Designed miniproteins, single chains, continued (3). Designs and how they scored, part 52

Each design is a single chain, and the fold is of that chain. pLDDT is the mean over its residues in the fold that is shown.

## One batch from the design tools (miniprotein)

Design m9904
Fold by ESMFold2-Fast:
Structure m9904 (fold): chain A 57 residues (1-57)
Amino acid sequence: MSALEKELEELERKAVLAVIEGDYDTLVELLRKIADMLREKDPEKAERILKEAEKYE
């Protein structure tokens, strides 16, 4: 995997842990970072992730 793909996987793991721990502030921050990184490669997925983040504000 590229360095970008490894970073995305790490952010996704941290987002899952944030959900499990009820840390929604961290979840929103992580989802926004993931969406930003995906915006050029997969803009539709980035938009879906941003909408998911909105649910937690």
Scores: mean pLDDT 78

Design m9905
Fold by ESMFold2-Fast:
Structure m9905 (fold): chain A 95 residues (1-95)
Amino acid sequence: MEELLEKALELVEKHYPDLLAMFRRVNERIEEERLKAGVIEPLTPEQQAELDARNERIARDFAITIALVELQAEHGLPKEELDRLYEEIRKRLES
């Protein structure tokens, strides 16, 4: 199990930067469409910081999901083991 946790953390670290970049690009497109729809006021620095924090959180959660899906496909882990692994990953990343 410790070996699976280390693999999961490596997969999260591998996928996180690409997912973060993808979500940032998607949100830039959404903002462009919002401005075209007549919402012409740009985001404040505070709103931009909040959006960046949300993108980072979403990218991390998605990277964890991808890591768990890959490990389940490789090792056939039951739901209880996946749930435990998810909690351990979150604990390590939040410290």
Scores: mean pLDDT 78

Design m9906
Fold by ESMFold2-Fast:
Structure m9906 (fold): chain A 74 residues (1-74)
Amino acid sequence: APLPSEAELLLVAARMYAGMGRVMESQGKIELAIEFYRKAVELARRAAELSTDPALKAEAEAFIAEIEARIEEL
């Protein structure tokens, strides 16, 4: 099996940072949650830029929109 692409790994990392943001949010650590969410968005944007796969780009863009909407609610 081939290794995951750099874009795929960046999107995985973005999802992990978003997960950490949700954990911080559940603990009332809103400032830390926003920092993790912002990092998740940065990594997802890099994934979208590096990917030539329309499906991965769409997934990354949908993820960015979801996380940015969550930041605005905090």
Scores: mean pLDDT 88

Design m9907
Fold by ESMFold2-Fast:
Structure m9907 (fold): chain A 64 residues (1-64)
Amino acid sequence: AAAHTAQGRAYLAAGDYETAIAHYDKALALDPNHLEAAQGRLAALMRLGKAEEAKEYADWLWEN
C-alpha cells in the first residue's frame, strides 16, 4: 500500500494522472481504508477533468 501510494504521488506531481490513478488503485486493492491513496485518486481524477468519476468516487467514500 505505502509503496503504491508513494508512486501515485510521484506520478501525480509529474502530471501523469492516469498512471497515478493506477498506482492509487493498487494501494486501495491492498488496503481499502488507505485514506491517503483515496484522496490522491480523487485529486488525480479532478486534474484529468473527470468530474463525473470524481463525484462518484467521493460519494462512494462518504457512503462506505
Scores: mean pLDDT 75

Design m9908
Fold by ESMFold2-Fast:
Structure m9908 (fold): chain A 72 residues (1-72)
Amino acid sequence: SERVKELVEEGKRLLKEGDRYYEEGKLEEAIRKYREAARKFREAAELSEDPLTRGVLEISAAVLELLVRKLE
């Protein structure tokens, strides 16, 4: 759906912002952006009707959540 595409696009944008902060050594800002990205991917997963798409988005969010734990 259009809403799923919007949420995935937002998540990808936030992930890129997080990566930029990480490269700059701004770990607190990077963590915040990665958490926001994970939230967007989880929201997209809840709205996804395709089981494969849902699963991919769920694991993407989980990976970002694990990354945040490692950076803390």
Scores: mean pLDDT 90

Design m9909
Fold by ESMFold2-Fast:
Structure m9909 (fold): chain A 76 residues (1-76)
Amino acid sequence: SEIRELVAKAVGYVILGIGYLLDGNIEEAIKSYEKARELLRKAKELAEKAGDTETAKAFEEAIEFVDKEIKKLKEE
């Protein structure tokens, strides 16, 4: 499933971003989270096209969470 592959990559970028935060690399952490957000947006679009409104809503909530984390890091 393309959605599954996009989600796996997005999770990978979130883990990478956390790793960068632990190393104090805020700029690279932000870039990793931004890549995760783009992949989640693509997954949401595919879920919407498939008529899976519940899955699309879950991806929207995940996008909002990642966006808030990016904004918080930029305000530090």
Scores: mean pLDDT 88

Design m9910
Fold by ESMFold2-Fast:
Structure m9910 (fold): chain A 74 residues (1-74)
Amino acid sequence: MSMERRKRELEERVRRLREQVREALAAGRITPEEAESLLRVLDTAERRIREGDLEGAERLVENAERALRSLLSP
């Protein structure tokens, strides 16, 4: 797998997570503070992608996915 392909896959995952966070907030399933925290992590992940730190970005994306899942399921 090329680094360029991995970069595109991570960018798509961040985009989808941002949408899921916005949808969860709109549905009242998470608080504005929880949404802000998750979006801040995703902003950091996007910065890491731009810097070429794909491993760091992937870790942040995985953490955000896990955090959102935990917030949506007690």
Scores: mean pLDDT 85

Design m9911
Fold by ESMFold2-Fast:
Structure m9911 (fold): chain A 96 residues (1-96)
Amino acid sequence: GPVDEAEVNRALALIYQALGNKALERGDYEGAVKSYELAIKADPTNAEAYLNLGRAYYKLGKYEEAIKWFEKALSIDPTNEEARKYLEEAKKKLEE
């Protein structure tokens, strides 16, 4: 049968998330943003990709952008405790 585009896109999203995670580990926060944006483009339903994009923006000190992406992650998965904790921390940074 034809290649399942959705299956290919999910696989690409996982590859881009892994690249973003490696960039984040080495302190390449701009590279992490680019990789997570590609992950979201490939699979816009994966809450983890939005969480990780928010984390990369948080590491860049871009707290307003981080809040936006943590809220997006929570809109997809309201049970994500890590996204809630990062959202609270990013909001506290804007209050300082």
Scores: mean pLDDT 88

Design m9912
Fold by ESMFold2-Fast:
Structure m9912 (fold): chain A 75 residues (1-75)
Amino acid sequence: ARLVISGDDPAKAEAIAQTIAGAVGGTVTKNPVTGDFIVSSDNEEALKRAAQIYADAIGKTLTEVAPGEYKLDVS
């Protein structure tokens, strides 16, 4: 499963990506073209839950774009 994190502040987006990845035992990669951060995890349920908790905490919306594929804008 994958979570794409976008935002106007790359340091903030990276910090959020690292926090979620650490919580779910996932990895973080950066898309060099878009500057977005990608959190990858084999545990879809844990990734979705952690991403949703974080989105709710910051007042943003988690979007499911396909099964196991999520987007979060932290701008």
Scores: mean pLDDT 84

Design m9913
Fold by ESMFold2-Fast:
Structure m9913 (fold): chain A 88 residues (1-88)
Amino acid sequence: SMGEELTKKAGGEASRAVFDWRADGFTEDFERVLQYARENPDKLAQLQAAIAGDVSGMREAEAIWEELRQAVLDKERQAKEQAARAAA
């Protein structure tokens, strides 16, 4: 089925891209960015689509990953501000 093919492709290409991103210094943010992507299925779908483009798609996937990473940092900042406001 289409869902099985997408899962297989994501498992192969996504795992490879994720391993390369970890090696290139994304390790410290990896788990937090991945969790954010899982909470935002539209962004996760964009990342999976970029990875589907093989070597050329990996460059776009890295750009999307950086967007997700920045969104996580912004979310963490907002969460700290919200916690401070709730504590006041």
Scores: mean pLDDT 59

Design m9914
Fold by ESMFold2-Fast:
Structure m9914 (fold): chain A 96 residues (1-96)
Amino acid sequence: SKAIEFEAEVSFVIMQINLAEKAIEKGDIELAKESLEKAIERLKEMAEKYPEVKEELEEAIKLLKEAKEKAEKDPEEAIKLLEKAKEILSEAAEKV
């Protein structure tokens, strides 16, 4: 099922976002950025594979990139952006 495959890929992205949030909370900015880069790479591949939710996936990518930029200087804002990205990914899953 395309929906099951999408759910598995979203689960991977959510795991990377959760790892990044924990890394930010501990001050491990290098690990946070690595986890976000893995999430961004997967979302880019998904945007090509799932054109019906491309806009939602591209918005999530923008939020992850902004969180990556803010992780060191504004960790609270970075975490808020990551939570927003998770919300958008949940909404995208309802459409596939």
Scores: mean pLDDT 89

Design m9915
Fold by ESMFold2-Fast:
Structure m9915 (fold): chain A 73 residues (1-73)
Amino acid sequence: MSKEELLKEAEEKEKEGEKYFKEKKYEEAAEKFEEAGRLYLEADPNDPELREKALEAEINAGLSLIMVAVDSL
């Protein structure tokens, strides 16, 4: 995939993660945020802006997983 295609997919996955999180579908949200983070790093692992976006996506994925754990207890 081109860098532009990877960035577009990452943005789409991030939006899907936000949608699932709002719907309280935290496991699906975590999955989408994790996909977004991987796609940002795949697009350009040395771009500090993309590294920051990937980190934000990973934080959102982690938060989503915490919500899954809380909801299951």
Scores: mean pLDDT 84

Design m9916
Fold by ESMFold2-Fast:
Structure m9916 (fold): chain A 94 residues (1-94)
Amino acid sequence: EEELRYSVALTDLGLAEYYLKKGDYEKAISYAKRAIEFDPRLKARALTIIGEAYFKKGDYEKAISYYEEALSVDPNNTRAKKLLEEAKKKIEEK
């Protein structure tokens, strides 16, 4: 049961990454949220993808919120740290 939920969550996380790369940010967010529901161990990774989807949409404040939440779950998430810095710079430019 745990292994099956984790496998489904990993598949959803992979689909979130795929749709993020394709520019379908709504699907990326949807699949990332499903990954969290199936396995909360993936929460930091999924929140980082959701943040990146909002960043790509130009919603930098929402992206920052999700990256900070990801870092509260996993303080060593290097992707979230990097993207948080980038999103903060975008707000400073506006």
Scores: mean pLDDT 86

Design m9917
Fold by ESMFold2-Fast:
Structure m9917 (fold): chain A 66 residues (1-66)
Amino acid sequence: MPEVDPSAAYDRLERTDPEFYLELGRDISAARSGQELAEVLRRHAARVEDPEVRQTLLELADVAGS
């Protein structure tokens, strides 16, 4: 499947909501399995206002949880 490049979404999130970006990065670093990572990404996607960032996080969650 085509790869998902989160860099643009992360850059946008860091610029628009730096506290949320730091929280997301901490939670990602704390995830100990692909399933935990997928759960973290889905929880944060539900809180993101930016639809492009939300879509990227959901796509990453699908990859991580598979």
Scores: mean pLDDT 76

Design m9918
Fold by ESMFold2-Fast:
Formats: structure tokens, C-alpha cells, sequence
Structure m9918 (fold): chain A 85 residues (1-85)
């Protein structure tokens, strides 16, 4: 398990990155000329990112509010992935 300090710092960093990843996924979903290989790589990377958010959301060392924010962020990434498929 991550230390509580590292878990909080990681959560803050991943939450800060979430809007940019959602925006990129939506941009790719709207682009009729996107390279299929680039799209597949982005979807794979976004899936790994969502798993990391979900992992942190399960840590008992984080507050209920922090865990809720991480679950919400993961859900947003998962939704954007589905829209981009």
C-alpha cells in the first residue's frame, strides 16, 4: 500500500490531470481523421489512468470526500472512453 502522504499527493496529481484527459478523449471522438492506432493507444492509456483513480479511491487512508472525488473522476474517464469508441 502507498503511504498516506504519497496516496494524497498521487490523488491530487491524478485529479488535476483528469480534465485534460477527458478533453483529449472527446477531441479524438470528434475527429473523423484520427489514426486508429493513435486512438487505440490513447484509449488504453486512459483505461490505465482510470484503474489508477479507482485504486486510490479504494484506499482507507484517504478521506471519504477524497475517495468520492476519485470515483467521480474515474467515472468521467470511463464515460469519455465509451464515447470515443
Amino acid sequence: MLSPEVARESAAALLAATPGIVEELRRVAADPNVDPRRKAALLAAASIFAVALEYLAALPSLSPEERAALREAAARIREAIREAE
Scores: mean pLDDT 84

Design m9919
Fold by ESMFold2-Fast:
Structure m9919 (fold): chain A 79 residues (1-79)
Amino acid sequence: SMKEKAELALKYAKALLERKEELKEYLSSLPKEEAEKVIEELLKRLEEAKKAAEEAGDEEAVKALEEAIKELEEIKKEL
């Protein structure tokens, strides 16, 4: 169960990193307060996924999730 959650989280993180520009475009189309709320919700989910990956001992998933979190925080600063 935890390993399956970590694998799904890794796939999600990789997809988010690949679609960073699409995400930026979408967020830039929203009012600033709504964009901030979307980012905060995504950050919360990525942090929960990172915790699951850490508990599963999946270092590859942890690194990918850390990179996704960092990229999302950079997007937040650009809003």
Scores: mean pLDDT 79

Design m9920
Fold by ESMFold2-Fast:
Structure m9920 (fold): chain A 80 residues (1-80)
Amino acid sequence: SMEKLIELFEERYKDKSKEELERDLAVHQENIARLEKGIAEAEKRASQGDKRAEVYLNFLRTLLDIEKAHEEAIKRLLEK
């Protein structure tokens, strides 16, 4: 589940300093922005009948979910 993935990343990051967590957060937020842009482009192509874009969309959405789990885990640790 998404929640279990977030908990796994919280455990992984729990011993990092606030400064390291803030740097890691910035990296994952940059990755999210790039993936969201890629998803928008792939959605446009899929709407035009590109079957390869449909497969690529599923891949990008999976990567986005993983990056959002990293972001949420780091945010939870920074709120402590």
Scores: mean pLDDT 89

Design m9921
Fold by ESMFold2-Fast:
Structure m9921 (fold): chain A 63 residues (1-63)
Amino acid sequence: MLKFSEEVAKEIVERVREEFPDLPYSDEEILKLAAIVAAEKGIEITEENLEKVIEATIEFIRK
């Protein structure tokens, strides 16, 4: 996905997998989910908003 920097993408995937180690999603699927959740909540995917994107993605998976 071209809208993620490599570093931002890696951090999102690693932190989501730390919370849900048995999650049956690929890294690409996790990033797609994060992008959808960020768009739905009006959060720009930037280094500054990285924590908000991760938190929103984790909360979405829990529900």
Scores: mean pLDDT 77

Design m9922
Fold by ESMFold2-Fast:
Structure m9922 (fold): chain A 104 residues (1-104)
Amino acid sequence: DEAERLVEEGRRLLEEGRVEEAARLVGEALRIDPLNAEALELMAEVYRRQGDEEMAYIFLGQAYYLRKDYEGAIEYYEKALELNPENELAQRLLAYVKRQLEQA
C-alpha cells in the first residue's frame, strides 16, 4: 500500500528530526488515505514540533476517533478549543463525535 510506505518513510524522517520532509510524506499519505490513524498521529507530532499545539490536538482527536476511542477524541478536540474557542473545524468535529455517542 502506497499510503503505508509513505507513513513508514515519514516516521523515519521524524526520528531523524527532518520534520518538514516528514510533513510532506505524511501529508501525501493522508491525501491517499485520509482515514489512516497512524498517519494522523504522525501529523500531530509534526504540528507539535512546529509549535502548532492546536492542530496537533485536532489530528490526535481524529486518530482517536478512527480507533473508536470517542472519549479520547472529545478530550483532544476540547483541548484544541481551550487554545482557540473559534476553531470551526474543532467545533464541528466535537459536535460530530458527541452526536455519535448520543445515538449509541
Scores: mean pLDDT 88

Design m9923
Fold by ESMFold2-Fast:
Structure m9923 (fold): chain A 61 residues (1-61)
Amino acid sequence: MEEEQEKALEEFLKKLIEEGYISKEEAERLKEKIKNRNVSDEELEKLDELLAKYYEKLPPA
């Protein structure tokens, strides 16, 4: 469901802030843009890169 995807996004953004990849202000702007569907393709690609970096730090299961 869309709400579950938004919660996952919020959790992911919090992780990025804790790891120092983005600021709180940048995370809030990205969240707002995503909800309003104003995110550029470049911003989406950047999010994919950040997601890849996040998973790279997770220990292999």
Scores: mean pLDDT 69

Design m9924
Fold by ESMFold2-Fast:
Structure m9924 (fold): chain A 56 residues (1-56)
Amino acid sequence: SDEEIRERAKELLKQGITEVDLYATSGGTGIARARRIKAILESNGIKVNRIILYGV
């Protein structure tokens, strides 16, 4: 799904969106996934302002 995240970054840039917030579950798996998504987005020109944690 790294490919899907890269394609999402390209679509955001086409729309003029350069900054996002990420939503993640407040568990180790959700946090780890959010960090990976952040890294891929930022390497593709999208700034991640914050990771917002929520309980599920």
Scores: mean pLDDT 79

Design m9925
Fold by ESMFold2-Fast:
Structure m9925 (fold): chain A 85 residues (1-85)
Amino acid sequence: MDKEKFDLEVEAAVHLLRGIVSLLAGRKYLEKGDVEEAIRSFEEAIRSFEKAIEYAKQANDESGVKAAEGGLKEARTLLEEARSK
């Protein structure tokens, strides 16, 4: 077991989960009409998914990269939607 690879996989997972939580929070704020909080949450989701992609690539985790890329695409789409309100 390579401890460095394991630590990178953990970092990728942590940032992926932070991205998912921020994305869900943004959706809830948008449902409430709290556009400013929705925008902040989607910007946090984007940053988290970008870090998740970076760590997953360093860990050579293709499935982690795909998951984070999917989240990033969704977060970017929702951010533009929120900004158009």
Scores: mean pLDDT 87

Design m9926
Fold by ESMFold2-Fast:
Structure m9926 (fold): chain A 72 residues (1-72)
Amino acid sequence: VEMATIDLSAAPAEVAKEVLRKLAEELRELGLEEAAEKFEEAAELVATDPAKAEALAQEALKIVYEEYLKKK
């Protein structure tokens, strides 16, 4: 029978997409809409343009970092 197998090239993108989507939801709950939007874009691009997805995720993290410092 055909079992659920992890494709190395597909599995990392699918896992990253799930993580990025969860981060986007958490950030929207915190009111960090710009960072959440960038994580959602990264999740969409991780399968086709992983380098661009990584850059977007890092940009979102910078926004979170700056907002965290501002809240202090």
Scores: mean pLDDT 70

Design m9927
Fold by ESMFold2-Fast:
Structure m9927 (fold): chain A 73 residues (1-73)
Amino acid sequence: MVEEMREEGERAVEEVREMSGGNEEAVELMREAAEHAVKATEAKEAGDLEAAKEHHKKAGEKLAELKRLLEAL
């Protein structure tokens, strides 16, 4: 469900903005992770499981970078 994934992504971006005190790098990392999650869902719906796995991996990498940044704040 691409629409639901976008809504979850928008909410996650707002949560990161609040918890990071408006840190732009943290917000950007969350947006990038959310974009990859949406692309993974779109690829899965299109039957492209290889692309879906790649985007899921990239989303996870961005979330790991975000976690590292938030721990440094």
Scores: mean pLDDT 82

Design m9928
Fold by ESMFold2-Fast:
Structure m9928 (fold): chain A 65 residues (1-65)
Amino acid sequence: TVVIEGLSEEEKEKVLELLKEIEEIRAQGDTPENIEKRNELEREVLRIMMEAERRSGKDVVVRKV
């Protein structure tokens, strides 16, 4: 389970959906195309988190439990 603090509910849902897609791609195996797709999704997660921190002035915390 992933716990996220410092995001709005909509931003949190978006990040959780992206993390779910990353895990689905991971389950398909480590092809070069799958690695590229995972990297793209990871960059999108980071962009959302950085934008949220910039807008809110609060730290975004993501913890894997």
Scores: mean pLDDT 77

Design m9929
Fold by ESMFold2-Fast:
Structure m9929 (fold): chain A 80 residues (1-80)
Amino acid sequence: AMEELRRLGREAREAVAAGDYERAVELLQKAAELARQSGDYVTAAIALHEAARLAREKLGDEERAEELFRQAVELVSQAS
């Protein structure tokens, strides 16, 4: 689980560096799901916030960004 999360994070950073923002968002969503399944809601929320930022700023997809931000807020609320 931890090694897979680190791998997904590294692959997401590499995708951003390569300008492959769609892949970066997909990798961050996968990382968020793995973190959520392990009960790490804070790490999951951080990954979703980064995915939302990329969707808004790089893909121009405001609706997708808003949905990802909403999911991140809900996860933080569940953690508290």
Scores: mean pLDDT 84

Design m9930
Fold by ESMFold2-Fast:
Structure m9930 (fold): chain A 84 residues (1-84)
Amino acid sequence: LLKEALNYAKKAILALQNGDIKKAIEYAKKAIELLKKAAPDDPLVQEAIKYLEKAIEAAEKGDIDEAIKYLSKAVELVEKVLEE
């Protein structure tokens, strides 16, 4: 679940880089679902979910650079959870 969530967050970044905002939002939402199932009480997971939600909001507003930054932060947080 955590590795799957990480993969979807990374796919969301690639989709934004390719101009596919709709797919990026779908992938980010899938990452949120997987994180909530995997470790809902983990503070780093909760923070990653908040960054994914901010990324979706930024993408919907067309602020692609901000959306990528929030997605990248979520990726870092999930990777940190996976190391411990």
Scores: mean pLDDT 84

Design m9931
Fold by ESMFold2-Fast:
Structure m9931 (fold): chain A 80 residues (1-80)
Amino acid sequence: MAKEEEIKKKVEELAKTIHELAEAILDGAPEEEIEELLKRARELAKELGISEEELRKLLGEALIFGASVEELKKKIEEIL
């Protein structure tokens, strides 16, 4: 079982990765960069037991509503 510390670290990494992914998409970053960030977000989500559907909702929050890393962390914690 993952320790609370490890879960907190993964939540923070996922929130930052989703925020970076949303910024990369909005800035028109190269497809390779976007794919690397998306792959990292998917791996972190899988480790936390977050579904691909929930991950897409979190990305939508960042893209459409400009959710900050702190807001994304809160939403991830609500899913867990």
Scores: mean pLDDT 82

Design m9932
Fold by ESMFold2-Fast:
Structure m9932 (fold): chain A 63 residues (1-63)
Amino acid sequence: MGIFQVLKDTGDLKKGEKFTKVELGQRELGMSQEEAKATPSDDLVEELNNKGIPVRLIGEVED
């Protein structure tokens, strides 16, 4: 599962904070846990950046 870093302070998110794909998908995109897990990391990054939440994939953790 991808780990993402916030690149800019936005809403309740602070620059440098790290979140899992599930946490960002559920919190910012209203996804279920299963939807967030199934969403490709590139697609999640694109949707978040389009909403003004700049993030970058920085690594992977065990699912």
Scores: mean pLDDT 78

Design m9933
Fold by ESMFold2-Fast:
Parts: C-alpha cells; sequence; structure tokens
Structure m9933 (fold): chain A 73 residues (1-73)
C-alpha cells in the first residue's frame, strides 16, 4: 500500500515537471500512469486532470492534481 502511494506521488511529480516545462503530452502520460497505481478516489482525479490537459484547460488540470495529491496523502 505505502509503496503504491509513493509510486503514485513520484508519477504525479513527473507529470508536474513536464507540465511546468510545457510538455503537455508528457504530463498526460505520467498522470495516466499515476492513475493506474493510485487509490481509486485519487485515480479519478488524476484521470480528470489528464482530460483537462487534453482539452487545454491547464487550470482545471492543476486543481484536479491538487485534489488527487490530497487523496494520496
Amino acid sequence: MEEQRQRALELVHQAARHLAAGDREGAVEYLRQAAEVAPPRAAEYLRQAAEHLRAGDTEGAIRAIQRAVSEIN
């Protein structure tokens, strides 16, 4: 359980780094990977974040990522 939580947080940090660098596709891929190992509620927010990024809604994506991190921690 704790190892999966740590892995999810690492993948979310990777997504955040790619987003900060303007690499939207990289951010989406890391968010999808994080959703596969995150707890169910956090995974739902991570999927929402990926959809927001695909739609070009960076603010919505950041909000969803923050919600997911709260659920993981």
Scores: mean pLDDT 83

Design m9934
Fold by ESMFold2-Fast:
Structure m9934 (fold): chain A 65 residues (1-65)
Amino acid sequence: SLAEELERQEKLEKVLERLEELAEELRKAGDLEGAEVLERLIELTRRSGDPAAAYAEVEEELKKR
């Protein structure tokens, strides 16, 4: 239902906020590569609304390097 989709989107947004905080912590700790990977995952997830698809795309990008 639409209500279940809205609840899922709200939970996803909270997860993305926590991942943004983690990316900032990694950047402050000197893990620039880890921060960039998380930032890319967050960007793709926000654009698609699909965390699994975003993860698969990041994984493919890492394999091409």
Scores: mean pLDDT 79

Design m9935
Fold by ESMFold2-Fast:
Structure m9935 (fold): chain A 74 residues (1-74)
Amino acid sequence: SHMESEVRGQALLVAKELSKTDPELAKKVREIVEKAKSMEELLEQLEKLARDNNDEGLLKRIEHIKEQVEEAKK
């Protein structure tokens, strides 16, 4: 769907920005984008990754993407 493509695109932009400061975390984000079977699984795995790494900035970015998805469901 168009929304799934936009969410994957935003997650890849987050990974690109992370590659400048934390290339290993950026790699994990890309792996999640590649392997997740659904948009819901993608967002769940990204949120878990952010929590496991105590990265509040990543968590806030994922929460913003989730808010955009909820608005698009209307």
Scores: mean pLDDT 82

Design m9936
Fold by ESMFold2-Fast:
Structure m9936 (fold): chain A 89 residues (1-89)
Amino acid sequence: KGLKDPDYRVRNAAAYALGKIGDERAVEPLIAIAENEEEHKLVREAAAFALGQIGDERALEPLLKITADEDASVDAQIAAALLIIKKVA
């Protein structure tokens, strides 16, 4: 249950691992993390990248909403994930 760990470094590692495994069951938990502005920036970026690696189209609309907020400093991982999902879908 790394995604709910109080240590953001553990949550970051868990998000990365889920993307690497490609477990589509993780898509909804990862979307929740990527959309959560109360979450650490690094964990949100890891969740967005993991969503791109999984390639599930359910993440496309949430990631589009995040990138539309024009927070350029968060955008590299989120933009990469969005482009990967668009390419697969």
Scores: mean pLDDT 69

Design m9937
Fold by ESMFold2-Fast:
Structure m9937 (fold): chain A 55 residues (1-55)
Amino acid sequence: SKDEELRERILKLGEEMVKKIEEAKAKLTGEERDKAVAEIFDEFNERVAKLLEEI
């Protein structure tokens, strides 16, 4: 089921995003942290958009 595979991939990307955000918060402070978090979020959104284009 292609839809179930896409859902699984999106969930996995979400989990990776959360872990990266947690690591950024642990290692970085202030503006550098905020920038890293924003970049992680943008990358997640782009990857999800590309997966949806496979349909």
Scores: mean pLDDT 82

Design m9938
Fold by ESMFold2-Fast:
Structure m9938 (fold): chain A 55 residues (1-55)
Amino acid sequence: APSPDERRQAELLARVRAAIAAGDLDGFGALVEEAIATLPADLAQRFAQEAVALA
């Protein structure tokens, strides 16, 4: 089973996809900030790379 941090990362990535689909750049930025503030550094870095790649 995924860890709580991995589950949170997956949930945040789903929100990033929704923000991109809506054209919500402010929401995208806020989600990246939330991930950096709440995830372990390694998961936050991977999240940021994946989020930028999706945009």
Scores: mean pLDDT 79

Design m9939
Fold by ESMFold2-Fast:
Structure m9939 (fold): chain A 81 residues (1-81)
Amino acid sequence: MDELRKALREAVENPGDVEALKRLAEAISKVKDPWEALAGYLALSTLLATLSPEQREKVLSDPAFQKAVEAANKAFAELDK
């Protein structure tokens, strides 16, 4: 969880930093713990709401974001069982 915690801290400490949010998405995509993946995705979603439309589009278009969404969906399915 070290990479997820580091990426989350950087994103929270640097609001509006598109690169910090991309790193957070990448970290979420690599976690195996379903609670960590879900918590990370919820934090990412909350932080995305604070961005301008242009900044948000840059994060949403990154392949790491798509992998983070996939990881969150897998985590939700795992926790639902």
Scores: mean pLDDT 80

Design m9940
Fold by ESMFold2-Fast:
Structure m9940 (fold): chain A 73 residues (1-73)
Amino acid sequence: DAERHLRLGEQYRAQGRFRLAGEHFRRSGDEYERRGDLERAAESYRRSAGAYHLAGDTRSALESGRRSVELRE
């Protein structure tokens, strides 16, 4: 679920496993967005973008970052 993916993202980020952290933060964002929790979705996508940036995955970082911004009008 969204909360499980958020916890896994934080755990992988703490371990320096940034690509896995980004993937789990993105999945958390997707699930919060599906549930209509746009604030938590935006924050999860923001965390995903940061993790992907640290992983050197510029494409995924930009995609997650754009989703985060678009959910906060």
Scores: mean pLDDT 88

